# Designed miniproteins, single chains, continued (2): the designs that were tried, part 30

Each design is a single chain, and the fold is of that chain. pLDDT is the mean over its residues in the fold that is shown.

## One batch from the design tools (miniprotein)

Design m5010
Fold by ESMFold2-Fast:
Structure m5010 (fold): chain A 87 residues (1-87)
Amino acid sequence: SREKKYEELYKQFIEKLEEMSKLVGGDMSNPKQPIDGQKFRELLEQAKKIYEELLSLEPPEKYQSRLKGLQESLEEAERAYKKYVEK
């Protein structure tokens, strides 16, 4: 079902966020340096693809708050990437 696919993709997304969090020492706003920039880029690109696939499922309104949380997490990761990796 679409809901089962959503839950599986959501779990995969969270796993990518956890891996990125571990690379930066647990805090994306104050990362431990140096960061493995290549690994961070790969994880961020994977998370973006999962997020796009989640949106393509046209999830019902009950999941919209969760999707907003994922979007905010991606934006935080992209800010960390630009500030600490893309130099």
Scores: mean pLDDT 82

Design m5011
Fold by ESMFold2-Fast:
Structure m5011 (fold): chain A 58 residues (1-58)
Amino acid sequence: ASIADAVSEAKIIAGLAVQQGKSKDEALNTVRDYFTAQGRPQDTINAAIKAATDFLDG
């Protein structure tokens, strides 16, 4: 999958985690763990975490 797809998915995962009562840090760890478990490249994981961070801060 493209980095753009990972970014979109990361925002959904982070948003759902926060809606379920998780902190921002817990939501970001959920995003990291999800993409790490999928074996995604580190650049994709970094982009996903940044996008989720920016999304939760906006």
Scores: mean pLDDT 83

Design m5012
Fold by ESMFold2-Fast:
Structure m5012 (fold): chain A 93 residues (1-93)
Amino acid sequence: SMDAQRQQVLRRNAIMEATITTLLSGTWFALEYDHSLSPQERVALGQQSIRLAEDIMEQMRADADAYDDQATRDMVAHLQRRIEELKELIKQT
């Protein structure tokens, strides 16, 4: 049914939120604690993680609009703030 498809998409977005959170947290941990990374490697790692997160978030935004889902919009807004914080960390490394 269409309701089952909607529920599946919303569950998928919750998994994607957890996936992006893990990616961004792992990247933050590497930038804070892996002192073996060169400045260029730190920037490259951070930028690649941000690009991957933004690509996934674009689909989440489309789903939030298609299903009028406030929870997904709130997840995207939270992840966007985490991305901006990571961008600032990259500039300081």
Scores: mean pLDDT 85

Design m5013
Fold by ESMFold2-Fast:
Structure m5013 (fold): chain A 96 residues (1-96)
Amino acid sequence: SFVDDEVGQYADLVRALMEEAVRTGEDLTLHVPELTPELLEAIKEVGKEIERETGNKIELSPLEVLDPTSRRVTIVVTSKSGKVATVTLVEDRPVP
């Protein structure tokens, strides 16, 4: 179940992954239970905070439907020096 505390925890984890991706230049993937509108809004706000704090550019893709049970969002992080790294969020829906 996704509650406000879980949304905040995933947003904080995505922040850490964006920082790590830029630091290492490595593409990272995070599996989440559901890409809710609330989670996507929290991630957009975290991205704006990182842009203000670091001057890095954060771009979120539109929500992509891979199949009826899986959706994806790609976060592209561009550093001031022009290094590009990607954090991919993939929805892991429970198998019935």
Scores: mean pLDDT 78

Design m5014
Fold by ESMFold2-Fast:
Structure m5014 (fold): chain A 64 residues (1-64)
Amino acid sequence: GEAEIKALIKELTGASDEEAERVVALLRAGRGDAAASLLMNRLGATAEQAEKVLRLAQEAGLLP
């Protein structure tokens, strides 16, 4: 669920709770493009790490 996605973001990027929640909010809004951009450009995630987060969000029904 949402908590597992937030935990994964923090583990992969070292993001704070606030930063991870911002990514989750973008995913809930269907903004996968913006979530991926934030993960890679601001939080330092690799493309593979961003893809893993987006895939988990899709599997959880949080992102289409």
Scores: mean pLDDT 85

Design m5015
Fold by ESMFold2-Fast:
Structure m5015 (fold): chain A 85 residues (1-85)
Amino acid sequence: SSRDALSQLRQELQKILDDLKQGRITTQEALLRFNDLVSGLLDSGDPELQQVAGRLVSVYMDSILDGKTTEEALQEVIDRLDELL
């Protein structure tokens, strides 16, 4: 279901953020993993998941343009996703 897919996405995003905060991955690696997750939603063929992907990308981009760090931007993406769950 879309809810199960979004719950899995939330867990994977949290893992990326935790790894970044702990210094296990670089900012570039975090961005590549985030892009892979977004690409998975876009390739799903599910219009609801594709719409969510677009919203999450917009939240991330707006956060970065507002001068926030990658950690802060990923947190805002997770917070937006939590509003949908």
Scores: mean pLDDT 87

Design m5016
Fold by ESMFold2-Fast:
Structure m5016 (fold): chain A 106 residues (1-106)
Amino acid sequence: MKELYKNIYLLLQAIQNNDHEKIQEQLKKLAELIKKYGLEVLEPLDKILRDSILYLLYRYDPDTFESLLPDDFDGEKVLETLNLIKEGKFEKALSPETIKKLEEAY
């Protein structure tokens, strides 16, 4: 679990830095962890963060992740959240509890 949170935090930092190579690296690692442990590993995180990660994984590997997108998926809210992360506004995108979990894993 700590490895998953560290990889998520590194993904968010890579998005903020517009580092496409690191984004792809972290998405590859997250895809492997989710394939190994299931989507349940994302449940302790904010729904909007889970949905945003699943959207990025869908773009990375659509054949695997298209069917895993939730039925209540809000693409507009996901894109808004990813834009806030890109701007470094993590406190507007995510709950304090989720930020703490990610930072403690780093």
Scores: mean pLDDT 83

Design m5017
Fold by ESMFold2-Fast:
Order: structure tokens, then C-alpha cells, then sequence
Structure m5017 (fold): chain A 68 residues (1-68)
């Protein structure tokens, strides 16, 4: 993994963790934020994880997001 790829991977995961934290705090998570998370994960090759994250976020299941 190049340093640039590692940075993108970290950024994608930080964004997803932030959305999971918003769910835990009872804050809204928009469809645009979910789509942004999916695109970030796809950019780092995590297409299956992107699908599962989107499903968990739409279901407002923070625990499921955190397990991915």
C-alpha cells in the first residue's frame, strides 16, 4: 500500500466512523452523506464493505457499521 493509498483508506474509515458516531448520538445522517461514504470506500477497493456500510447506515445501526 502506498502512503497515498493508506491516507485515502484512513480518510474513508474516519468518515464512516464519524457517521456511526452521529447515529449513536441520535443525529441525522443524510442520503448524500451515505453516498459520499460509499464513494470513498469504493475508491480504496472496499466495494463489499461500501454496500454493507450503506445498508447499516440506512438502517441506523451504528453497531453494524462499527463491526465493518
Amino acid sequence: MTPEEAAKYAAANIYVIGLAENLRLGLPVSEEEIEAAVELLKEVGEEEKAKKVAEALRARDAEAVEKL
Scores: mean pLDDT 82

Design m5018
Fold by ESMFold2-Fast:
Structure m5018 (fold): chain A 120 residues (1-120)
Amino acid sequence: SPLEEAEKLFEEINKILEEMIKKAKEGKLTEEDIQKAFDKIDELYAKILELAEKVLDEESLLKVKEILKKTREEMIEIYGKMKLDKSVSPLEALEEIRKVVEKAEKEIMKILEEAMKAKE
């Protein structure tokens, strides 16, 4: 099921973020860890987009693309602020990124669920 495949991909993204948050709490988070996590999340988002292309019309697909684009931009902005502004801790930045990612998941899953129901 495309919906079950999307849920699994979002679960993998959430697992990556939880691992990063745990490392940040332990003071063990490296810049290399963050770069690898962002690269893997980008790969997983690309797979979500491939799933969306198979089941969505052009208008709904454009919405998913826009959500993913804004999510990536917000993640990069939060990380950039953390690196430049010492008032933002790595843990606070990752918790903000987690909220941005959770919002994107909810919005994309709703679009996919509505499209799949239309085919049943």
Scores: mean pLDDT 86

Design m5019
Fold by ESMFold2-Fast:
Structure m5019 (fold): chain A 78 residues (1-78)
Amino acid sequence: SKEYEEKVNKLIEWFENGGMEELSKLTAEERLEELLKFLDLDGDGKISEEELNYVINYLKENGYEEEALLIESFLLSN
């Protein structure tokens, strides 16, 4: 939906403005809290598997593959 695309685009804008570097300075818990602000696409305070897969696929399809892999490493490997 348009709301989902808008939130993912805000995440992309954050990555383009040093968000990846900021994430690298944080603990695993702090990274999850920061990512939750963008990945909670419906605003319910939770990240569903469907929302997570949507974000990862959207990033990969739009040329942000490194950012998608970073999110996968934090959320799927922890």
Scores: mean pLDDT 72

Design m5020
Fold by ESMFold2-Fast:
Structure m5020 (fold): chain A 90 residues (1-90)
Amino acid sequence: SEKEKLIEKTRRIMELVIELLRKLGYEELAKIFEERTKKLIEYMKTLSVEELKEESLAVADWAVEFAKEHKEEAPELYEEVEKLKKEIEE
């Protein structure tokens, strides 16, 4: 379903952000983001498709900006997050 696709893309974006945090040495922050991601996904399951798309885009926008700041350390992570954002925008 459209809702399942949006949730899966958002989960993947958060996994990439967590991977980037670990690569940068922010292990404790990465653990916090893992727990917050679980809660975010559960929350997103309660939303309508329209609300879910808005939340997914907000997460993607933030994640792209964060990954862009670290693109020299992790260019592949930046490219993947940017790709996922474009898929959500469709």
Scores: mean pLDDT 87

Design m5021
Fold by ESMFold2-Fast:
Structure m5021 (fold): chain A 68 residues (1-68)
Amino acid sequence: MDRKLIVVKVEKGATVEQIAEKLMELLGVSRSTAEKIAKELLKAEKEKHGYVVREIDGKRYLITLERV
């Protein structure tokens, strides 16, 4: 099953709100959903998992956070 890669590029000090806003733009999801994904991305970064997998409208996304 093909997964679409989404790379969320943010500054090193980016907040949950800033990451969520990027996710809303990239995925077209609600703020509530974007904030949940943003929190999971920050947790994955801290735990060194490096990515989050989400299914949105029957499509699987591999979401990564990149500090620029």
Scores: mean pLDDT 78

Design m5022
Fold by ESMFold2-Fast:
Structure m5022 (fold): chain A 98 residues (1-98)
Amino acid sequence: SKLEKILENLENQENIQEALEEFNDLLHTDEEIKELLEKAAKKILEKQKPIQEETAAKLAATTDEAEREALIEETLKKLQEIAAEEVKKLIKEIEKLK
């Protein structure tokens, strides 16, 4: 339940730093899992940055409300897909440690 909530927070972009802190509390004795989680969070942020920057530039040039809403929805979907992909990789790496 706690692990599922932490993974949901990572996947849904709620708070990556908070999820890392909760994971540290849960897995205090496992430094390898902590390192994998930190690596996954960093990679998510690095992959999301160019998408966020591109969307910000497009929004600055767009005055139509419907086009702005569509850009935001498309961006959110792309950000969620990146997070989901990295979370799937994280789960596989954690499973290898078992």
Scores: mean pLDDT 72

Design m5023
Fold by ESMFold2-Fast:
Structure m5023 (fold): chain A 64 residues (1-64)
Amino acid sequence: MVVIPEEVTPAILLVARAELSSPSAEGRAKAARILGTSPEGREALLEALGDPHPVVREAAREAL
């Protein structure tokens, strides 16, 4: 794939945002780490800071 990086980055961020709705805390924590790779993911990370599971909140805080 010889795509422009900007096109690939938004796609993976959209997938990570969807994963924040996963019933798996581990999956949501992984999504938070991915969202931390771009400022566009910042709002989703702020939402993850309010997650009921401490592992997800910690991943979001570390990614910010």
Scores: mean pLDDT 73

Design m5024
Fold by ESMFold2-Fast:
Structure m5024 (fold): chain A 72 residues (1-72)
Amino acid sequence: SMDDKIQKGIDDIEALARELVAAGASKEEIAQRIQAATKEHLSTIEDPRYAMIFGMQAIAITTEALVELDKG
C-alpha cells in the first residue's frame, strides 16, 4: 500500500539519521544529507497529500537527530 511505501521511506531516513549521528557527522552534514534523501523520496511520491505527510516526518526526523547531537 502507499502507507507501507511511505513508512519504508521514513524508516530509511531514520536509519540514515541514526548512522550519521553515530558516525559523528556535523549538524550541517546531517541536515544536507537528510534533505537530499528527502528530496529523492519526494520525487517518487505522486500524491501531494502523501508528499506533505512524508515531508513533515522528514522535518521531525531531522530535528530529532540535531537535538540528539546537542545532548552529547
Scores: mean pLDDT 81

Design m5025
Fold by ESMFold2-Fast:
Structure m5025 (fold): chain A 91 residues (1-91)
Amino acid sequence: SELEKKIEEVLAKLEAEYAKLVAKQPSKEALRRAVATEVLKLSEEEIKKMSDKELQALLAEKILKKLKEAIPELPEELVEEMEEAIEELKK
């Protein structure tokens, strides 16, 4: 379907951006910092107060936001399922 192709294209672009970020970072700590500062635009103060699970949840929220912006016709039910999965990551 057209919707499935659009989802695949957006996810492939996000995967490619993330793969470039991973390839450039010498350590897991450097990757965590790069994601927080470059992708999530967090301050050093915010990063220090944040757990890895909270950081993953914020990254997932940003990915979902980009997906919704790229595919406005995305089914509400699918968006709700993704939002619920993100909330579970915060636990």
Scores: mean pLDDT 73

Design m5026
Fold by ESMFold2-Fast:
Structure m5026 (fold): chain A 81 residues (1-81)
Amino acid sequence: MDELARRVVAAARAGDREAALAHLRELEARATPEDALRFELLSGVLALLGGVASLFGDDELAELFHELARRAEEIARRLRA
């Protein structure tokens, strides 16, 4: 799990939306209900990175991080259902 989570962040930092989404889907496919908190933490980290990108004027990077954060939160909700 940790390696794929790092790959999501790395792909997002590189601006590679397709790779970031593919890594997030792979992470969800390997997830169990016990991983819900891990996706909540990943969402928080991604949201923080989006805020930092916005602060430095990188609106495209900020938007990508916020999109990934919302998707990670949605995965966490599905795992708890």
Scores: mean pLDDT 84

Design m5027
Fold by ESMFold2-Fast:
Structure m5027 (fold): chain A 65 residues (1-65)
Amino acid sequence: MKTLTIDGSNESYETIDKFVLEYFENKDTLKEVVLINFSKELAEKLKKNLLEVKPDIKIIEKNLK
C-alpha cells in the first residue's frame, strides 16, 4: 500500500494503536500517511511514533472541516 489514511474525528487510543500496528506491518511499501481531523496533541504523538518506525515516511495532516 502506498498511502495509509486514518480519520481522527471519533478515534480512541485503541484505534490509534491499531493504526500504528498496521503502519508497522506495511512499512516496506508505505510512502505516505494522511492524518485527518486529529487534534494537535494526538497528531504530534502519532507522528512521533510513525517517524520512529520509518523516518523517511511522508506525513500529511489535514482538517476537512
Scores: mean pLDDT 73

Design m5028
Fold by ESMFold2-Fast:
Structure m5028 (fold): chain A 67 residues (1-67)
Amino acid sequence: MSSQQQAIDQARQLVQQGIADGREEVGLAQGLRVLSSVLDPQQFREAARELLAMAGFRYPAPGVRET
């Protein structure tokens, strides 16, 4: 099994738990910490985008097509 996939899954669980507790920011921070301890920079960047979308990227993300 891919250890990276398991780390991503665990991070997603932490974010979901934060959302359930009404502490999405805390869940996101914990998830990112787990990812940074296991993933390389490239995989971390991609996984972090997913966690951000789950926890806080509800509004339009600026930068796309502008940079």
Scores: mean pLDDT 70

Design m5029
Fold by ESMFold2-Fast:
Structure m5029 (fold): chain A 81 residues (1-81)
Amino acid sequence: SAALAAAVAAGLAANVRATEEQARRLIEEGRYEEAIALVRQALADARAGAALFADNPAVKAALEAAAARLEELLAEAEEKA
């Protein structure tokens, strides 16, 4: 159903954003290994979500944008580790 799809998409987007905030905080604290592990999991979840919502362009685009931001955070954390 459209309502269930929207609820799942909103939950995935919220989880990714919360993870971005937590990862940035871990990087600022010098906790790079924890940030890397967290971002890798969130990146996998965002990519899986984008694939699941391939037929919903707005949700797919939002999750793909989130994945791009997570890739940048991963690169930053890995460079500093």
Scores: mean pLDDT 80

Design m5030
Fold by ESMFold2-Fast:
Structure m5030 (fold): chain A 82 residues (1-82)
Amino acid sequence: DPTEKAFEAFKKGLDEGKIEEGEKKATDILKENPNISSEEGIEMLKRMYEYLKEYAEKHGDEAMKAAAEALLEVLDDLASSS
Protein backbone atom coordinates (compact mmCIF):
# COMPACT_ATOMS: atom_id res chain seq x y z
CA ASP A 1 0.00 0.00 0.00
CA PRO A 2 1.66 3.25 -1.13
CA THR A 3 -0.05 5.27 1.61
CA GLU A 4 1.46 3.02 4.31
CA LYS A 5 4.87 3.36 2.64
CA ALA A 6 4.42 7.13 2.61
CA PHE A 7 3.57 7.14 6.33
CA GLU A 8 6.54 4.93 7.20
CA ALA A 9 8.94 7.10 5.16
CA PHE A 10 7.56 10.23 6.85
CA LYS A 11 7.75 8.77 10.37
CA LYS A 12 11.29 7.46 9.80
CA GLY A 13 12.40 10.86 8.52
CA LEU A 14 11.07 12.58 11.63
CA ASP A 15 12.58 9.97 13.97
CA GLU A 16 16.01 10.34 12.32
CA GLY A 17 15.85 14.16 12.29
CA LYS A 18 15.71 14.10 8.47
CA ILE A 19 12.37 15.81 8.25
CA GLU A 20 12.80 17.16 4.70
CA GLU A 21 13.78 13.69 3.40
CA GLY A 22 10.82 12.10 5.14
CA GLU A 23 8.38 14.68 3.78
CA LYS A 24 9.82 14.44 0.26
CA LYS A 25 9.63 10.63 0.19
CA ALA A 26 6.10 10.66 1.61
CA THR A 27 4.86 13.30 -0.84
CA ASP A 28 6.56 11.56 -3.77
CA ILE A 29 4.80 8.29 -2.88
CA LEU A 30 1.45 10.09 -2.46
CA LYS A 31 1.92 11.94 -5.78
CA GLU A 32 2.36 8.56 -7.49
CA ASN A 33 -1.11 7.73 -6.14
CA PRO A 34 -3.21 10.85 -6.95
CA ASN A 35 -6.54 9.15 -6.14
CA ILE A 36 -6.21 9.05 -2.35
CA SER A 37 -9.95 8.96 -1.79
CA SER A 38 -10.00 5.49 -0.23
CA GLU A 39 -10.60 5.18 3.51
CA GLU A 40 -7.09 3.72 3.91
CA GLY A 41 -5.51 6.71 2.18
CA ILE A 42 -7.44 9.14 4.36
CA GLU A 43 -6.48 7.21 7.51
CA MET A 44 -2.80 7.31 6.54
CA LEU A 45 -2.89 11.09 6.01
CA LYS A 46 -4.68 11.39 9.35
CA ARG A 47 -1.93 9.33 11.02
CA MET A 48 0.76 11.49 9.43
CA TYR A 49 -0.98 14.63 10.68
CA GLU A 50 -1.36 13.25 14.22
CA TYR A 51 2.26 12.08 14.33
CA LEU A 52 3.55 15.43 13.05
CA LYS A 53 1.37 17.32 15.55
CA GLU A 54 2.78 15.22 18.43
CA TYR A 55 6.31 15.76 17.11
CA ALA A 56 5.73 19.53 16.96
CA GLU A 57 4.41 19.54 20.54
CA LYS A 58 7.46 17.64 21.82
CA HIS A 59 10.00 19.77 19.93
CA GLY A 60 8.24 23.15 19.71
CA ASP A 61 8.99 23.51 16.01
CA GLU A 62 7.15 26.19 13.99
CA ALA A 63 8.18 24.56 10.68
CA MET A 64 6.61 21.29 11.83
CA LYS A 65 3.43 23.16 12.75
CA ALA A 66 3.30 24.58 9.20
CA ALA A 67 3.86 21.08 7.74
CA ALA A 68 1.04 19.71 9.92
CA GLU A 69 -1.29 22.45 8.67
CA ALA A 70 -0.43 21.55 5.06
CA LEU A 71 -1.33 17.90 5.71
CA LEU A 72 -4.53 19.01 7.46
CA GLU A 73 -5.59 20.97 4.34
CA VAL A 74 -5.12 17.86 2.16
CA LEU A 75 -7.06 15.77 4.67
CA ASP A 76 -9.86 18.36 4.87
CA ASP A 77 -10.19 18.43 1.06
CA LEU A 78 -10.47 14.62 0.96
CA ALA A 79 -13.00 14.57 3.82
CA SER A 80 -15.08 17.30 2.12
CA SER A 81 -15.11 15.41 -1.21
CA SER A 82 -15.82 11.98 0.28
Scores: mean pLDDT 68

Design m5031
Fold by ESMFold2-Fast:
Structure m5031 (fold): chain A 99 residues (1-99)
Amino acid sequence: SPEVEALLKKAKELLKEAKKATDPEKKIELAKKAIELAEKAYELAEKEEAPEEVREEALKLREEAAKLLREVAKNRQELLDAIAVILQAIGDLIELERR
């Protein structure tokens, strides 16, 4: 199906751009769009009874984009955890100086 092929091609392009993006917000936006297009490609491929290889390609693209999204979320959480530790240490120092 030309429509399934177009959706898969667009999802691949978005995933490639997401991998190259250095800005976390842009990376998340592109990865989410890649997931959406890969899911639409899978649904259309199922409806059209496309070969299993086409459906597997859509699922693989979805999983790769989801993995990238999970990696970005993990890196952000690690940064937030580090900031929380630093802020707590500063707070403790201020409290000690006031005693």
Scores: mean pLDDT 81

Design m5032
Fold by ESMFold2-Fast:
Structure m5032 (fold): chain A 72 residues (1-72)
Amino acid sequence: MPRPPMTPEEEELIRRMEELGREIAERQLDEDEQLELTARLLGVDVSTVREWLKNEDWEGLQEAIERAIARL
């Protein structure tokens, strides 16, 4: 079960990241390909995704994921 001190938003983000991780594992993608695929799915540049990861900007990443899901 998710940890009790986590916010609902953090729990949802983790679940979405787990789904992405599963897809990446099934496709056996390289790190660069993983970032390119993520950027493409989110509709942003790879540099934007790298910046979010470098700065640990999980809020920006979550917002982009939610926006990408809305496009599906």
Scores: mean pLDDT 67

Design m5033
Fold by ESMFold2-Fast:
Structure m5033 (fold): chain A 82 residues (1-82)
Amino acid sequence: MSKEELELEIAAGLEALRLLAAEPSGALPEGELIDRVMERTGASREIVRRALERLIESGALEREGDVLRITPEALEAIRAAE
């Protein structure tokens, strides 16, 4: 992976967390979240999917069927940074 691809993956992950933190429910359908992150970052669908999988692995996001939800810990961290 190039440095540029890694930076874009990190940016995609942060944008996903910000988008979910801004949602009243803290959740979005996975497809809608991917499309919004792609639009805001210019990242490819593949890069966005990798970012989301890493956030799930780290416990920042939870998958509930076709919906992704921000965890309370990740939500607090994002809100504290704002």
Scores: mean pLDDT 83

Design m5034
Fold by ESMFold2-Fast:
Structure m5034 (fold): chain A 100 residues (1-100)
Amino acid sequence: MSASQQLIQKAIEILRKTSERLRSLGTPGGLRHSARSDEAVKLAEAGDVDAASRLANRLSAELYTASQLLKISGSDPAVVKELEELSRDYEEAARLLAAA
């Protein structure tokens, strides 16, 4: 088994877990990001790891921006922290796919 295949599998696991966490938020934004996370999984499974990595990186940036806007507006710190963590999970998945 190649190191490349292990990186891709780890990234897919992260993307699936992040998608599930976003769905559990029950928000329209969470549902939209979850659907796009599922698209990144499909791209990675199809072997288009470069496109999957770019999409994961885009999702990371969007969630980070959302977390900072919520922080500025005085939203619940726990919600801000959750979105910052989900953003980091997407960034890790993107790095793993890019290294594959």
Scores: mean pLDDT 85

Design m5035
Fold by ESMFold2-Fast:
Structure m5035 (fold): chain A 61 residues (1-61)
Amino acid sequence: MDESNNKALKYAAEQVKDAKNIVEAAERGIKGETASLPGTKEEKEAGRKIVLPEEMAPGPS
């Protein structure tokens, strides 16, 4: 029996596991972003105010 065959198979399994771990970590990071830092909240508020055209000039449209 060739032990190198077992080692190669083990490496293949580790690659798949590592890929799944990376994807899971990335998903958790993105999910955390929605409830992230106070700076992000202020940035959203500023963006919302700029996007509100009714507040900018309700007079002559």
Scores: mean pLDDT 56

Design m5036
Fold by ESMFold2-Fast:
Structure m5036 (fold): chain A 65 residues (1-65)
Amino acid sequence: RDKEIKELLKREVDLSVRLISLSVQLTVARKNNAPKSVIDSLQKQADEVAREINEIAKRREEILS
């Protein structure tokens, strides 16, 4: 369980870094009046990453319960 929790935490960190990167890209795109298609694409990518983080967090909670 300790090894599994460590692997899940590492995955969460990696995904969190990606989410931060996407959030920065979204902010820059909006500030520069990027096309709606670009903003929508970045938002979808951020939503997908956030969903993966939530699934990993849920799995970690199930192991700790």
Scores: mean pLDDT 82

Design m5037
Fold by ESMFold2-Fast:
Structure m5037 (fold): chain A 66 residues (1-66)
Amino acid sequence: GEDVKALQKYLKSKGYDSLDVDGILDDVIKLRLQDFQKNRGLANTAVDGLVDEATLNALKQFVDQN
């Protein structure tokens, strides 16, 4: 969905240019999502590679600023 696409856009901005913005959540994207969650201080929520509400809000804030 759009939330996975927001994550993929974030990863492309960090140098993962080979990633397509297709909304598919694979194992590589899940690992990068966990890194994003840690970097945004979401480690106190479930850092399980799932796109929860807190992660979605952080991604939207990042996309809106960048």
Scores: mean pLDDT 62

Design m5038
Fold by ESMFold2-Fast:
Structure m5038 (fold): chain A 94 residues (1-94)
Amino acid sequence: MEKEELEKIREFEELAKKGNKYAREAALEMLKKVAELKATLDEEKYEEESRRVVVEYAEKALEEQKKDERYMSEEEKKKFEEEFRELSEEVRAK
């Protein structure tokens, strides 16, 4: 990855850690999409497409956060942790 792309991903990760709604929603969609790519694509295409997906979702989350900064409630955080765990298990199994 380019240095600029890595910096955006780092900012995205920090926002997700803080409980930012857009960053966490993007993380769930990103994980789901990466799982689909891993199941359907060959290894070379998977590496290229998964990188593109990660960067695109990170950029979208940062853009949305700049327009309307929102953080998850405790209830939303609990749902996020449950969904993220389930999706992470699916990615590891595939």
Scores: mean pLDDT 77

Design m5039
Fold by ESMFold2-Fast:
Structure m5039 (fold): chain A 81 residues (1-81)
Amino acid sequence: SIEEEVEKFLKELKELLEKNDLNGLKEKVREFMEYLAKHVSKEEALKAIAEVLDALFSHPKATSQQKYEMLKEVSEFVEKL
């Protein structure tokens, strides 16, 4: 289900943020958004993205650089929806 994929991604996101792995973060975000584009409606994709952004901005170890790169990837994806 979409809920299971979102939960899985949120766990991977937390690990990548804690490791400060910027390249891994960008790769996993792109994979997740590609999944959303292929398997869910625009409305469901936007809800999933909102949950991911909330988790990112609420994480105590998330850096400004990680937040910037994530917002950039999300912006590019949303423009294609």
Scores: mean pLDDT 83

Design m5040
Fold by ESMFold2-Fast:
Structure m5040 (fold): chain A 80 residues (1-80)
Amino acid sequence: SEELRKKAIEKLTEAQKIATLNGDTKTAQLASKARDALKRGDYEEAYKFATQALEIAKANGNEETVRLLEEAIELIKEVL
């Protein structure tokens, strides 16, 4: 679904912004890569990068970024 893809992109964009504000450059970079992959239709690559971003965000204890990434991953799974 294009609607689910757009929602996932929005959540990844917000996760990237929050990670950047918190100085978590690795999570921000991976969220950005996942978003760009979704824009290209590379759902498997988007899932990979989003999952890697989630692991780093969890390690850094950023609860808001974790929630947004978990929501994005659920949406990506629906279109994968």
Scores: mean pLDDT 89

Design m5041
Fold by ESMFold2-Fast:
Structure m5041 (fold): chain A 83 residues (1-83)
Amino acid sequence: MTAAEVRRMTEEQLEQRVYDMAYQGASPETINRFIATALRVRQAELDADPSLTPAQKASALTAFSLRLIGAYLDGLLKRKKEE
């Protein structure tokens, strides 16, 4: 997925996409590349927002990364139970 496609998605849509990829059996490498792209795009958006403090930007990025990791684990666990 391209950075342009990621920029058009909400955080909820990105989280759902990570879950779906893990559930559907996408490779760990593919999922990790997608998460890395999503985090880079989100960081750039946060850095461009003049209304946020550096602490708020760091907190928002950390929260988003944990949500994506959680979605990845949830998708993997669901897939393993159904294999």
Scores: mean pLDDT 83

Design m5042
Fold by ESMFold2-Fast:
Structure m5042 (fold): chain A 67 residues (1-67)
Amino acid sequence: MEAEMAMTAVKSAVEMYKAGLISREDLIELAVLAIKKHPEMREEILEYLRKVDEELAEEVEKAVEEA
């Protein structure tokens, strides 16, 4: 998967979460997977998530460190 696809997947997951189609946990898992597969995108993904929800970004960052 290209780095651009990782960001697109995270943005799509945020929209699905806002629409009630996926859980907060599903969104966190997808973001963690995207960062693990493309660690070069870590800061960009976290910055995007902080604009959506700072607590969500912190949960994702913690999950990445623990995994």
Scores: mean pLDDT 81

Design m5043
Fold by ESMFold2-Fast:
Structure m5043 (fold): chain A 72 residues (1-72)
Amino acid sequence: ELEEAKEKAKEVIENEVRFLGMPKEVAEKYIKKIEEAKSLEEINEVLREAGEEIRPLREKAEAELGEFEVPE
């Protein structure tokens, strides 16, 4: 079901935030894309993009971590 797939996809993004340090703003963009997805294929595409995004985002986040606080 689409709703179940969206819930699982959001959990993946939340795990990327908690374990890999993805910025909240970036996570919000992917969560929004997941909520706007109209098919399982679109959800899968968003998750793939998030996976690619984590790699360069980790590098940039490490460089900027000293200047940013973690908003909740």
Scores: mean pLDDT 71

Design m5044
Fold by ESMFold2-Fast:
Structure m5044 (fold): chain A 92 residues (1-92)
Amino acid sequence: MEEEKYKEEAKKWREEAFKWGDHLQELIDRLRDLSPEAAREAVRKAAEVMRKWYERGKELAKQTHPEYAYWKAMAEGAKEARKVVEEILEKL
């Protein structure tokens, strides 16, 4: 039950991670066309958010399942990073 359940949840989180990652990249590309300086700041902040979630995922993996923890962390990280980039775009 546990291993199969984590594999199914990992697949769902992987799809979410790619979805939010694509949205994040699209916002960064739009921001770069408007302001290369703001885009560089957005990339730096997004990378910092993703690093934070990567470390959280490593800790979660010790208590759950590596693939589940990784993809959940990447999905939540990309979603948070997108919000940070969107706030930068709104301030322009």
Scores: mean pLDDT 86

